Designed miniproteins, single chains, continued (4). Designs and how they scored, part 102

Each design is a single chain, and the fold is of that chain. pLDDT is the mean over its residues in the fold that is shown.

## One batch from the design tools (miniprotein)

Design m15534
Fold by ESMFold2-Fast:
Structure m15534 (fold): chain A 86 residues (1-86)
Amino acid sequence: MKEEIINELKKIYPEFKELIERLVDALFEAMKKYGVKLDKDTVLGYLKSIIEAIKNGKLEEFIKRLEELAKVDPRYKAILEAVKSI
């Protein structure tokens, strides 16, 4: 799963190869830390949203929204921690 996600994202976003590796590693560690289980398509969706936010200069706005969601849902805590680690 993890390697498949890395390879798929690198194919879509070849300009972000190093960022993708760090982001995927950080997300999987955060998911383990918070006991969160997500399917591959859901993980890909969140990671694509993060990369698109970075590409469009909207990462700070994205983080602010995640901070609100993270207060009520451990899935968003994992995503927030991963984003803040890069």
Scores: mean pLDDT 84

Design m15535
Fold by ESMFold2-Fast:
Structure m15535 (fold): chain A 55 residues (1-55)
Amino acid sequence: MDEEQQRRLLAGMRAALASGDPTVIRVALHDGREALPLLSGEYREEAEALLAELE
């Protein structure tokens, strides 16, 4: 996963959290969990924090 893809994933997760929409949150949780092992360093740390907030 390149850096732009990682940034887009995190942006989508942040947008889902801000939306409060259960369907959007469910999709973001699935995509974030699937992508987590493909993320590096700081992007993975932020994704883990966002996943915890979305749950």
Scores: mean pLDDT 81

Design m15536
Fold by ESMFold2-Fast:
Structure m15536 (fold): chain A 72 residues (1-72)
Amino acid sequence: MEELEKVLREAAREAAKKSGIPFDEAYEILRAVLDGEEGRRKLQEAARRHDGSTIAALASAAQKVLEAKEKL
């Protein structure tokens, strides 16, 4: 559990740094991705509020987090 939390925080920091969104927002979106349907909804809401470069950074971070979860 702590390992996944660390990956989640690191992915959120990278997404925030690359896209300019707040760390807290990136973290909440990526955490919601782990919860399935709620994650899809939050990603769609983020896509309406942010540009394509921000969404690409979030999608890349989400893939890393999901891959880490599958290995646990």
Scores: mean pLDDT 74

Design m15537
Fold by ESMFold2-Fast:
Structure m15537 (fold): chain A 84 residues (1-84)
Amino acid sequence: EELKEEILNKLKDIILGKVNLSQSEKLSLLKQALQLFDKDGDGSLSPEESRLFFKALAEVLEAKSEKEARKIYLDFVANLATGE
């Protein structure tokens, strides 16, 4: 879906440092990306939803594996939490 691909590509660009967004904008985009995969609306991803999210993110990042995409994502979230 176009909206889903658009949000994932924007998330990729902020993860890779290609766009300069405020901390608030980065958090908003991350929340929107996660909400696209949170089908049960509980505010967290089920194991299946998480797998689909990281598979899509790996494709957008051109990562070698879902595991590598998870590593890149976790490093990004850690930096986001510290306000860097």
Scores: mean pLDDT 74

Design m15538
Fold by ESMFold2-Fast:
Structure m15538 (fold): chain A 80 residues (1-80)
Amino acid sequence: MKPSDEEIDEMVKKFNERVQKIVDELLEKGKIKTAKEIAEYALEKLNELVDKARKGEITKEELEKKIEEIIEEAEKMAKE
């Protein structure tokens, strides 16, 4: 089932809050370059998923799962 635009917007908001937390923690550690790379990576991957979701190529469940995978990768990148 295709997620609604309203559901996509809510998921994007929550995703951005989670990415910002990772970025803020890296900035506190002085890892400015890593913070920037993670922010750029997360935005690129989210935009790709949002495009697919709006086209009906992925379900709401698949979108949620892939968002979690991006966050997990971002957290892994943050750990050196």
Scores: mean pLDDT 83

Design m15539
Fold by ESMFold2-Fast:
Structure m15539 (fold): chain A 68 residues (1-68)
Amino acid sequence: GAAEREGAGKAAGELRKFAEELSSKAEITGEEVERLSETEVEVIVETGLGRYRIRANLATGEVEIEKI
């Protein structure tokens, strides 16, 4: 439905914004993607400044970003 499209679009927008901001500040040296469920994806991004864990919920549009 429309709400599902909005959730996925919101998550994609947040991820794009983070990727653009991160790439302007640091070189991305690696990326690992793991699907946790039908609606949840985890991405680990390695940069010159450290590693980041990104967890995205495609149903709700929630994105959590944690430096590890």
Scores: mean pLDDT 72

Design m15540
Fold by ESMFold2-Fast:
Structure m15540 (fold): chain A 98 residues (1-98)
Amino acid sequence: MKEKEEKVKKFLTEGMLALLVVAEVNRKKRLGTLTPADLEEKEKNEQIALEGLRLLEIMIIERFKVGPEGQARAKELYAKLNEEGKEIYELYLELLEK
C-alpha cells in the first residue's frame, strides 16, 4: 500500500515541479529574456505539468462527487492521460478501495 501511495505522490509532485518550470519560462517571456533553450524546457515540462494537473482535477471531481458535468469532465480528463498517468490513476483507485 505505501508503495502505491508513494507512486501517486511522486507523480503529482513531478507535475507540480514541472508547473513551476513552466511558470518560470512564462516569467522570462514577460521580461523579454526568453532563450530557445527556455522554450524547449517549457515544452518538455508543459506535458508533465498537464498530466499532473489532469490527475489532480479528476481526484478533486471524485472527492467532491460533482454532478453529471463533473463526471463528464473527469471522463474527458482520463481519456487525455498518457499511459503512465492512467496507471497512476488505477493505483489511486486501488487505494480508495481500502
Scores: mean pLDDT 79

Design m15541
Fold by ESMFold2-Fast:
Structure m15541 (fold): chain A 76 residues (1-76)
Amino acid sequence: SSSERSKIGIFAETLAGIAKKLNLGCTELLGPLLVQTNGLNKDQIQYVCQQLYNKQNQFTNVQDILTDLQLILAQL
């Protein structure tokens, strides 16, 4: 759907920057993020992406990102 396509686009743009900084494959982040954000609307997805992007310099590995994602999701 066009809404799902938009969601993937927002994630791809945000995660490409983070993955490049951390020397990670986008697939390692994209899969868990899509699963854990299933059912969220576009505004909630944009909020999650903005929070992760703002904290990108604090992340050293995938686990740091996934831990922070859980904290962000708990605030929705």
Scores: mean pLDDT 73

Design m15542
Fold by ESMFold2-Fast:
Structure m15542 (fold): chain A 67 residues (1-67)
Amino acid sequence: SAEVLERIRRALLLAGLSEEVAERLAQILVDWFGGDLARIAPALRQLLEEAQVPAERIEPAVATLLA
């Protein structure tokens, strides 16, 4: 879904990732999980943690995805 792609992209940008990386990761997450935000949200959190994004940016990004 274009709406889910844009939600993930905005969350990743809020976490401090570049537009290119955000677009690519949003597409990968939609390809793996479809529009299932319940599966996407924990995967997004894990990817940001592995990328060493600070917790203060991860939590608002996940909240933005689920809003």
Scores: mean pLDDT 84

Design m15543
Fold by ESMFold2-Fast:
Structure m15543 (fold): chain A 56 residues (1-56)
Amino acid sequence: MKEEQIKELDEQSKRDDESRERARELKKTSPYGGGGLESDYQISRDTNEKKRKELE
């Protein structure tokens, strides 16, 4: 049960990392389009990491 939840959190973290990288690339091409998005995905990543630690 916990392992399944950890896998789900790992998948979510992977998606958040991909989204953050995408937002970072957008910020390079449009400084008005990327501001804050990278930060939002980082917060989501940190939240998921805390949940993962609680499940372990």
Scores: mean pLDDT 70

Design m15544
Fold by ESMFold2-Fast:
Structure m15544 (fold): chain A 96 residues (1-96)
Amino acid sequence: SAAEEALAAEARKLGLSDEQVAELVAEVRQLQTVLSEEAVAEVVRLLVEAARAVKEGDLERARELYLRMLELIAEHSKDPELREEARRAVEEVRAR
């Protein structure tokens, strides 16, 4: 998909190995089964921006972007178990 290709290209530019890129693509592919195309595109955008923030040493920005991604999954996932897991992850990240 276009989202998988965009994620793979940006992750490689950030210096991730082919194995790390494959793992991220597999995670996004799994999310495609429970999220709309629009929501998947936003998750990919947030993941790329978070990875860039980490590379630049902006850990506060990376945490903010990761939290936004989890909130999007919690709100829009068609899988109720994944929604609950994402909500718990949001609470855990906010507690830190």
Scores: mean pLDDT 80

Design m15545
Fold by ESMFold2-Fast:
Structure m15545 (fold): chain A 113 residues (1-113)
Amino acid sequence: TAEEFARAYEALKTDSPDAPEALARLVKHLVQQMVDTREAARAAGNEALLKRIDEEKGKFTLEAVVNGKRVKVEITIDDDKITAKIESDDPRVQEALKKAVEEANKELQKRKE
């Protein structure tokens, strides 16, 4: 939800033990929103909108500071696959983001049924 997104984003502005998990939740939310938008466009038969979504929203970059450490995440969504390039000096952030991307990919695979 938009409120859940806002709360996760606010958590990223503070040095907090929960910040890695908050960032992971934010990434998962953004990925899910992009997938849902593509599926809605496809269901409506709006090919022009679907092409625009794929061209403009299939790739995004997040930059944040989590527990005083720089984090950069580049996410790409291709058809039925989500990939992420994670740059972080915090192993906890690396693991949380990797897990979030893996969970998003598993959910995307289940939608193919």
Scores: mean pLDDT 67

Design m15546
Fold by ESMFold2-Fast:
Structure m15546 (fold): chain A 71 residues (1-71)
Amino acid sequence: SPLTEELKKLGIPEEIAEFIARKYKDEGKKVIEEIKEGKLSEDLKEDIEAMAERLGLDPEEILKKAQEKAK
């Protein structure tokens, strides 16, 4: 999926990237923009936090790294 590859390019773990790409397939550009700007919708933030928790990862670190790679 193009959205999965863009999310992985931002350093988001593959399992999270695949989940988000599947759920937000029709909103891919909006999702990428929100992550790059650090202004996530409540739904997107909750989904990333829930998946990160399941994988034993820090969602704040994932999002900070993604913002840095976007610049």
Scores: mean pLDDT 83

Design m15547
Fold by ESMFold2-Fast:
Structure m15547 (fold): chain A 77 residues (1-77)
Amino acid sequence: SLEELKKELEAALAQLEAVRAEIDARIAAMEERASKETLSSAEKKELTRLRVIRNMHQVAIDTTRELIKRLQERIKK
């Protein structure tokens, strides 16, 4: 049913948001360190990698939110 699909997407969104929060926390910690000291080449590469992964993860979150919104609108009709 549309209601079951919505529940599955809401559960998937919660997991995506939890992973996103962890990535954001790691980026923030590395940026705070970078403000006080010079990061190693390996750490600079990891920070760049995390920023790319964050951006890809944001696309998944935005897509899932839009699908939930559209399902909710169809259920209300």
Scores: mean pLDDT 86

Design m15548
Fold by ESMFold2-Fast:
Structure m15548 (fold): chain A 74 residues (1-74)
Amino acid sequence: SLVDQFNQLIAQAQELIDQGDIDGAFQQIHQASDLLMQGVDAGLPPSTIAALQAQLAAVYKRYLEAKEEKRRAE
């Protein structure tokens, strides 16, 4: 399902952040964001959309923190 694909992209983004692959994490987050927009267009329930938006926001916050840490280490 679209939700299953979204969850896989989020999990991959988390793993890439843990590995320090900031660029790879961003690509997975971008794909998850595109998939979320497809879900909105497909008429997923508002409660489902809200849950996916919350997951995306949490991963994106973690990505920004990791990106800043990498910048400071350089």
Scores: mean pLDDT 86

Design m15549
Fold by ESMFold2-Fast:
Structure m15549 (fold): chain A 96 residues (1-96)
Amino acid sequence: NPLEEALKKVEEQIELNQWLLKKLQEGTPISDIIKELEKLKETSDEVTQKVLDGYIESLKKVEKGEISRQELIDSLQALIEILNERKEEIEKKLNK
């Protein structure tokens, strides 16, 4: 079922973004977060690897001082809200 697969992918993205948000809010060193994401890439599909590469690039920008940790936190919070709205729409379609 394509909708069930879409729901699973959205839930996985929400969990990943919530995990990253928590690590940033807790003050975890950026280098440690990057190492954990690179480890996750080893067992991820090609699409997920590209998403993880995007997060790693953003984290490297924080390390370089090109963006702040707070700016990344704000962006992740906004993305989680969008993903939760998408999850709700998929769930409504599955219950029809």
Scores: mean pLDDT 85

Design m15550
Fold by ESMFold2-Fast:
Structure m15550 (fold): chain A 60 residues (1-60)
Amino acid sequence: SEIDKIREEMDKRIKEILEKAKQQLAGATPEQQLQITIKAFAEVSDVIGEAVERLSELRK
């Protein structure tokens, strides 16, 4: 279904963001780890927001 496709694409993008963050965290200071983690959460939030918009369009 279109809903399943949106969810799969969202999951894939989130996984890519988390893998990149994990790589950036290697050798980072505690202060850098905080900033990297906050940025990763912001990027995940954007991806989730995009998925929500796509789901909303399917309901109209």
Scores: mean pLDDT 86

Design m15551
Fold by ESMFold2-Fast:
Structure m15551 (fold): chain A 94 residues (1-94)
Amino acid sequence: SEPASEEEVRERLIEEIREWGKKYNKPELAERAIEILEREPDLAEALRRVAELLREEGEEALALGVEAARAAFAGVPEAERAAIRAELAALSAA
């Protein structure tokens, strides 16, 4: 299987964070995280900053999902990337 591209990871995370913010009535925090993802050209650094922001705001579960996505971007096997996507989707669904 082809590894996820940097842009695919970025777009997926933006979508998941937007839906999470809508579902849990935290649109301002979601927008702040999305701004980092849109403005930081280094995806690994963008993901680090987003996880840091989420932790500062007490959103540990979502922060862990973002860190897992950073590991997937680093060329982790497809099975592990699928597990990370499932964790992110579960956070958005919960």
Scores: mean pLDDT 73

Design m15552
Fold by ESMFold2-Fast:
Parts: structure tokens; C-alpha cells; sequence
Structure m15552 (fold): chain A 68 residues (1-68)
């Protein structure tokens, strides 16, 4: 069980391009809420994709704000 979880974490980290520690912490948080492993993975993948989109938007807003 734990070993399989670690393999999933490694794959998620590689797919998302973020540190394993970050993936582990987020996945652990979702599992703590009682979500299944599959649901937690799907949620993390979707959340990360949305996070990146939001970060791009925030970056554009910062650029506009900097240009007085």
C-alpha cells in the first residue's frame, strides 16, 4: 500500500514537473479527507493544471500593474 502510494507520487511529480515532496504533501492532505487514491490523484492533476493557468493570469496582471 505505502510503496504503491510512493510510486504514484513519483509518477505524479514527473508528470507535473514538481518536487515529490510537494506531491506527497498534497496527496496526503486529500487522503486525510477520506478521498480514494484515484480521486485524490485526479483532483491533484486538475488542481495543478488550474493553478498553472491561474499563475499565468496573475503574472499578466502583475505585468499590467507594473506598467504605470
Amino acid sequence: MEKELEERIRRLAEELGIPEETVRERLKRHQELGLSLETAEATMLTAEKLRKIGDEIDKELEEKRRKE
Scores: mean pLDDT 71

Design m15553
Fold by ESMFold2-Fast:
Structure m15553 (fold): chain A 135 residues (1-135)
Amino acid sequence: IEEKTKELIEKLRKLKERTEADIAELRALRDQATDPQTKALLDEIIGLEEDASRLLEEAIEALENKDYMTALALLKGISGLYDNAIGLLDEALANPNASPDLKARLQAIKERYQADKEELDKLIEEVEELIKELS
């Protein structure tokens, strides 16, 4: 149980590092954008990812304190934030005023978010299994 919990914490720390890197890339793209609608969409995505990063840190702290129920609730919340961010990326990709270079970069970010969400959903299942083992 403690070894499995340590592995979960390490995976969540890596997910948080990737989330922070994606925030940095989105901020750079936002600063390069000239279209006000694109800037507004990127600001909204950045806000969701900043919320996800904060909740990931809270989930890590909950796991360190063996509060698996709180960790599970936080991870499910983060999964929802990733779904919302992917939806906004689809909206940004559908913008006819977005440059081909911007669309290529946003598509790459979307693919990383989809992969990160799939990993997060697996971590949710692992936490649910730990709760069953402890019950």
Scores: mean pLDDT 89

Design m15554
Fold by ESMFold2-Fast:
Structure m15554 (fold): chain A 96 residues (1-96)
Amino acid sequence: MAAEKELEEQLEKLKKEIEETIKDEKEKKEAIEDAELQKLLLLAYLRMTDEQEEELVNTKDPAEIAEMIGKIAGLEEEKVEKLKERLEKEMKELAA
């Protein structure tokens, strides 16, 4: 609970900084979406068991990773699809 509250406060602070710093509406929206995604990943990490963490680190498929994170964080199907797209993009950028 305390760690989840700290994540909410950090996200709100980051969103405020994005609103004040980024003038382009598209870039602002993308930065806010990125911040929200980072929060969801941290929330899933805080909620996962040691067994789930081990399974996650051994999973290489972005779709399976997104499904596992979505289940742990209690995400709706639409949010899981967004997470999958973001993980595929991030993994592609890391491989480059």
Scores: mean pLDDT 73

Design m15555
Fold by ESMFold2-Fast:
Structure m15555 (fold): chain A 100 residues (1-100)
Amino acid sequence: REEVLKIIEEMIELEEEAKEKNKDNPEIVKHLERTIKGYRNLAEMIRNGELSEEELLNLLQTEALEEKRAAEKNKDNPEMVEHEKKVYELLQKAIELIEK
């Protein structure tokens, strides 16, 4: 779980970096702020032991699927697609760590 927490913290850093790079686009900023809040809440739930392995796995799998769909939807924005792929790879790494 400590290793999963580190991955979530890395995902938060990537979202914060994307927010700074896109600060002139209020719709992207709002989306990234919601995502950051979601990951911060997830990290807090993990730290507090509020999630079973099954619940954590389900949440990470759902988020990975949404990131994959977002990348397909944003094909016209290669910078956002690259960002979403990086987040997807980190989510897959977190899932793999839990499935052991």
Scores: mean pLDDT 78

Design m15556
Fold by ESMFold2-Fast:
Structure m15556 (fold): chain A 91 residues (1-91)
Amino acid sequence: MEERLREEIEEAEKALAEAEAAGTATDGQRAAALYGIGVKYAELGTEEDLRRAIELLEEAIALAEATPGADPAVLARARETLAAVRARLAA
């Protein structure tokens, strides 16, 4: 599972970077992509991966909050996920 998750993360990070370079990603799409990558890092569950998940989730939340018309359900889920990841790291 770990190798597959790392491959999925690498593919997702590459896709996000390519979309940003091409100017095709909206702020809402970038926020959703950052959230998805953060969730995958949280699933890996190492201390380093949980710290990376926190960074990505904080970036996703900040971007979603700054984006007019962003999906409030995505923002709510990202905040819940961030709280859960922080709790796991603190345990």
Scores: mean pLDDT 81

Design m15557
Fold by ESMFold2-Fast:
Structure m15557 (fold): chain A 74 residues (1-74)
Amino acid sequence: MEEEKKKKEEEIKKLVDKFEKDLAEMVKKNSTVEEVLELGKKYIKKLKELNASPSVITTVGILTAGAIFEISLS
């Protein structure tokens, strides 16, 4: 049980790290609000498939909203 938990936590962390990098690149490239929303939804779906905690899913949602706000100011 602990070994499976650690492996899933590592996979979740890698997905979040990749999401943050992809999100930063989209903001830098002046992507549309719709593109950022689609990216956030895609990663949330993958995280749910890994049974990520509600806090992790909420974090991805908050980061997505922040990126949308930054793009809206451009």
Scores: mean pLDDT 81

Design m15558
Fold by ESMFold2-Fast:
Formats: sequence, C-alpha cells, structure tokens
Structure m15558 (fold): chain A 77 residues (1-77)
Amino acid sequence: MEEKEKAKEALAEVIKERARLMEEYRRAQSWPPEERERVTREIEERGKELEERYKEALSKLSDEEAKEVVEKTVKEL
C-alpha cells in the first residue's frame, strides 16, 4: 500500500515538473539565440532525469492507477 502511494506521488511530481519544463521552454523561445540554446540544453538534461523517474513510478503502478494519477494531476495544472 505505502509503496503504491509513494509511486503515485512520484508520478504526480514528475508530471508537474514536466509541465514546468515545458513552460520554461516556451518562455526561452523568446530569448536571444545563445541564451535560448543554453537553456534548451539544460531543459533536455532535466527532461532525461524526469523520464527515468517517470518509468520507475510506472513500474510500480497498474495502467489504471497510472492513468488516474495522470488525469488528476493534469487537471490540477
């Protein structure tokens, strides 16, 4: 039970972080080319870390449980 709750929290946290990265990416598109390229690389690095966390959380949850967490978290954004 507790492991699944932690996995749900981790999945929700990853989804929220990915949303923040996408917003940062959109803002960076308005910046000067050199600064935009630097920020984009940083976002890509953070995105890879989040993808790994996302896979770990999914491995502990059923498809139904994961879908519920995704839908609920996205609705709160």
Scores: mean pLDDT 80

Design m15559
Fold by ESMFold2-Fast:
Structure m15559 (fold): chain A 88 residues (1-88)
Amino acid sequence: DKKETLVNVLVDAIKKLYEYIKKHPELSKEEIRKLAKKLVDDFIKQAKEAGYSKEEILEALKAGLEVAKELGFEEMAEVLEEKIKEIE
């Protein structure tokens, strides 16, 4: 399923970034937020260029938000909440 693939791409990217920040305790909250924003912005751009609909992108972002909340990835959750509101 095209939609399930999009969700899995975002969720995997979020988990990889979370593992990266855990290995880099020197990163500030602001630097982490910049990395999270770049990941989400790049994801949305690539999904749009690949022909995914606004609805499919929103579903993927909402799934990513739930995963970020479950992980306790505060900066990612904040970025995703802002992007979901901007797109809705």
Scores: mean pLDDT 86

Design m15560
Fold by ESMFold2-Fast:
Structure m15560 (fold): chain A 79 residues (1-79)
Amino acid sequence: MMSPAEKVEAILEELKKQFESTTDPQEKLKLWQEAVAQIRKIVQEVLDKNDQEGLDEVKKVLEEREEEIQELIAEIKSL
């Protein structure tokens, strides 16, 4: 089984690859929205289970990838 942090990592990595291969602004926006929805679902599942270790690991992944996330947000805002 993948940990919540591993799932978030995989979503962000896949999103980055899809953004590099996708030129359509509308498709990029859809991919971003789907990734954000999946991450929110993972965070909610962790909160519902009172999995503090899982929550801390997810937070660490998001903090370590903050620069990459901000770059993706900037790209979406420029569309």
Scores: mean pLDDT 82

Design m15561
Fold by ESMFold2-Fast:
Structure m15561 (fold): chain A 56 residues (1-56)
Amino acid sequence: MKKVKVIDVETGKEYDAEVLESEGNKVKFKLPDGTEVEAEVIEQEGDTLKVKIIKK
C-alpha cells in the first residue's frame, strides 16, 4: 500500500497515512491509529497531500 504524508489545510496538522482509495480529487486514507478519513485533495507534491477533510 502507498504511504503518504497528509497535511490538513484547515488545522495545519500533518499525518502519516496509507492511501486506501483515490478517485479524482477525493482520497480515502487510513491513519496509524486505524481511523479512516475521506478528504478532498487541494494539492499534491510527490508523496505529500494537502487535503481538506470531509469525513472522519
Scores: mean pLDDT 78

Design m15562
Fold by ESMFold2-Fast:
Structure m15562 (fold): chain A 72 residues (1-72)
Amino acid sequence: SELEEATRRAIELGLELGRLYLEKPSEELLARLEALSAKAEATGGIEDPEERLRAVRELLAELERTLAEARA
């Protein structure tokens, strides 16, 4: 399902960001990781599958942007 695929991708990107932080710690990246973690937790509380998918896609876009910026 789209929700399963999006959720799996979000987990993969989150792990990549966590690994990057451990390799090269920064206060800016930690603050972004904390904000993304809070959004992920809020997403888990969404009961409606369509609304949850929308929230997961939003989280994915933010994870991708954060990773690109952290790698620059």
Scores: mean pLDDT 85

Design m15563
Fold by ESMFold2-Fast:
Structure m15563 (fold): chain A 58 residues (1-58)
Amino acid sequence: SMSSRKKILQEQIDLYEQLAEQYEKKAKENKGTKLGELYAKMSQIYRKAAENLRKQLE
């Protein structure tokens, strides 16, 4: 149903936003390293994924 779809999308958005925040913290902890750069990219990927899913709710 549409209600179930919206709930699933919202849960996935929340998960991706949580992962983005976790990787952003790891990026700051590893600032100036190649690992920190990787974590920053992962954070950006999850933020973009969450944004794209939010557009599906509109």
Scores: mean pLDDT 87

Design m15564
Fold by ESMFold2-Fast:
Structure m15564 (fold): chain A 79 residues (1-79)
Amino acid sequence: EAVSLALKALGELGDERAVPALVNALKKGDNGQKTAALEALVKLAKNGSEKAKLALEKISKESKDESGIEAAILLSELK
C-alpha cells in the first residue's frame, strides 16, 4: 500500500501542512489508508499540533465507522 506508507511518512515529518491531506485520506480513503491517516494525525497531535487534534475531534464526532471510533479512543489518551 504505497499510499498508506506515504500517509505514515507525513506523520513522521511532523509537518502541520500535511493535516488537510491526512483528513482527506481519512474521509475518502480505503480502510488501510484511513488507518494510516488516523495514526499520522494522532502522532502529529501528540507532537503538539493543534490542527491535528481539532481534525481528530471533528472526525470522531462526524464518523460512525471504525476510524471514527479509533479517533475518539486515541483522543481520550491526549487528555
Scores: mean pLDDT 72

Design m15565
Fold by ESMFold2-Fast:
Structure m15565 (fold): chain A 86 residues (1-86)
Amino acid sequence: EELERELAEVEAQIAETRAEIERMKNDPDYALERAKEIAEKVGIEYEDDDAMIDHTLTVLYVSLGLLEAARDFLRWLIEREKEREK
């Protein structure tokens, strides 16, 4: 059941991404550390704390949206496969 495994992986990534977003919104020290780590890794010049946090949150929200779309597609595929088996 490859599709069910893939769905579980996507749901895990959604949960991790949601937890990261919530932590960044509720823990300013963590948000600053995370934004700095990402800027350093991708070679972006660190301009402003708020701007870097907003940029990081935007990337996380885009990733969440893509993961949610993938989850919905996988759920649809699993339902289709179950219909084919029955």
Scores: mean pLDDT 78

Design m15566
Fold by ESMFold2-Fast:
Structure m15566 (fold): chain A 100 residues (1-100)
Amino acid sequence: MSLLELLEEAGKELPPELQPLWELTLEKAREYEENPSGEKTLELIGLLLVVMGELTNPELVKRMAEAILELLKELETEDPKKKKLAEALKKTLEEYLKKA
């Protein structure tokens, strides 16, 4: 399943008040696919983490965590602060997936 397909499934679970957040996340995912960059990848990861936190379906949460982890593996940045944040998020999601 593509990231966009996963986001469309997640959008069906999200309540109406979270639809603007989901729409922004979908737009940022499309921007990433059209012209990927480290900055855009990190922004998208942040939005996906917020969306994942609002999901109640355990299987969608797992699939979202896996998608975020794949984006973290693709993240190329020379900013030490962003690299440290990405590494911390990667370790956290890997631990979540092992226990879920």
Scores: mean pLDDT 78

Design m15567
Fold by ESMFold2-Fast:
Structure m15567 (fold): chain A 83 residues (1-83)
Amino acid sequence: SEALEEAKKHIEEARQAVEEMRRHVDDPALVFEHARKALEHLSKAIIYAKKLPKEEQDKIFKEVNEIGRELSRALREARAAAA
């Protein structure tokens, strides 16, 4: 399914954006830029997931929620590093 491939692609790109936030933890501008990219990719993953059967949709939503928690953690770590 094209929708499944797109959802998975956006999940991978969101994970990469969170990893880039961690690499640039001392640079608030880069942290916010990568956070914005992560949120954009998570949003797109949700849009594509809604086109999938319920079982596959729930699996993608679980990964979205996990990355969202990692994003929140990365933002807290960046704030601590900037202080």
Scores: mean pLDDT 88

Design m15568
Fold by ESMFold2-Fast:
Structure m15568 (fold): chain A 77 residues (1-77)
Amino acid sequence: SVFDVFDRDGDGTLSLAEVLDLLQALGLELTPERRAEVERLFAEADTDGDGTLDGAELRALLQRLGVQLPPAAWAEL
């Protein structure tokens, strides 16, 4: 999956840096404003404060960002 490609440590979670890399790979333009929004939503989704998101938390973040992905791309996450 796309998540597994960006999960460089293979631990089933993504760091902020890996989430930003994934969003760029999905074609999302990371303006300074968009990056700040991602960083805020990441912090809100990271309820345990461990600096990582699992697949469910990542999907919730992408929905809050309004990322438009085809159904096949959501299945790859």
Scores: mean pLDDT 72

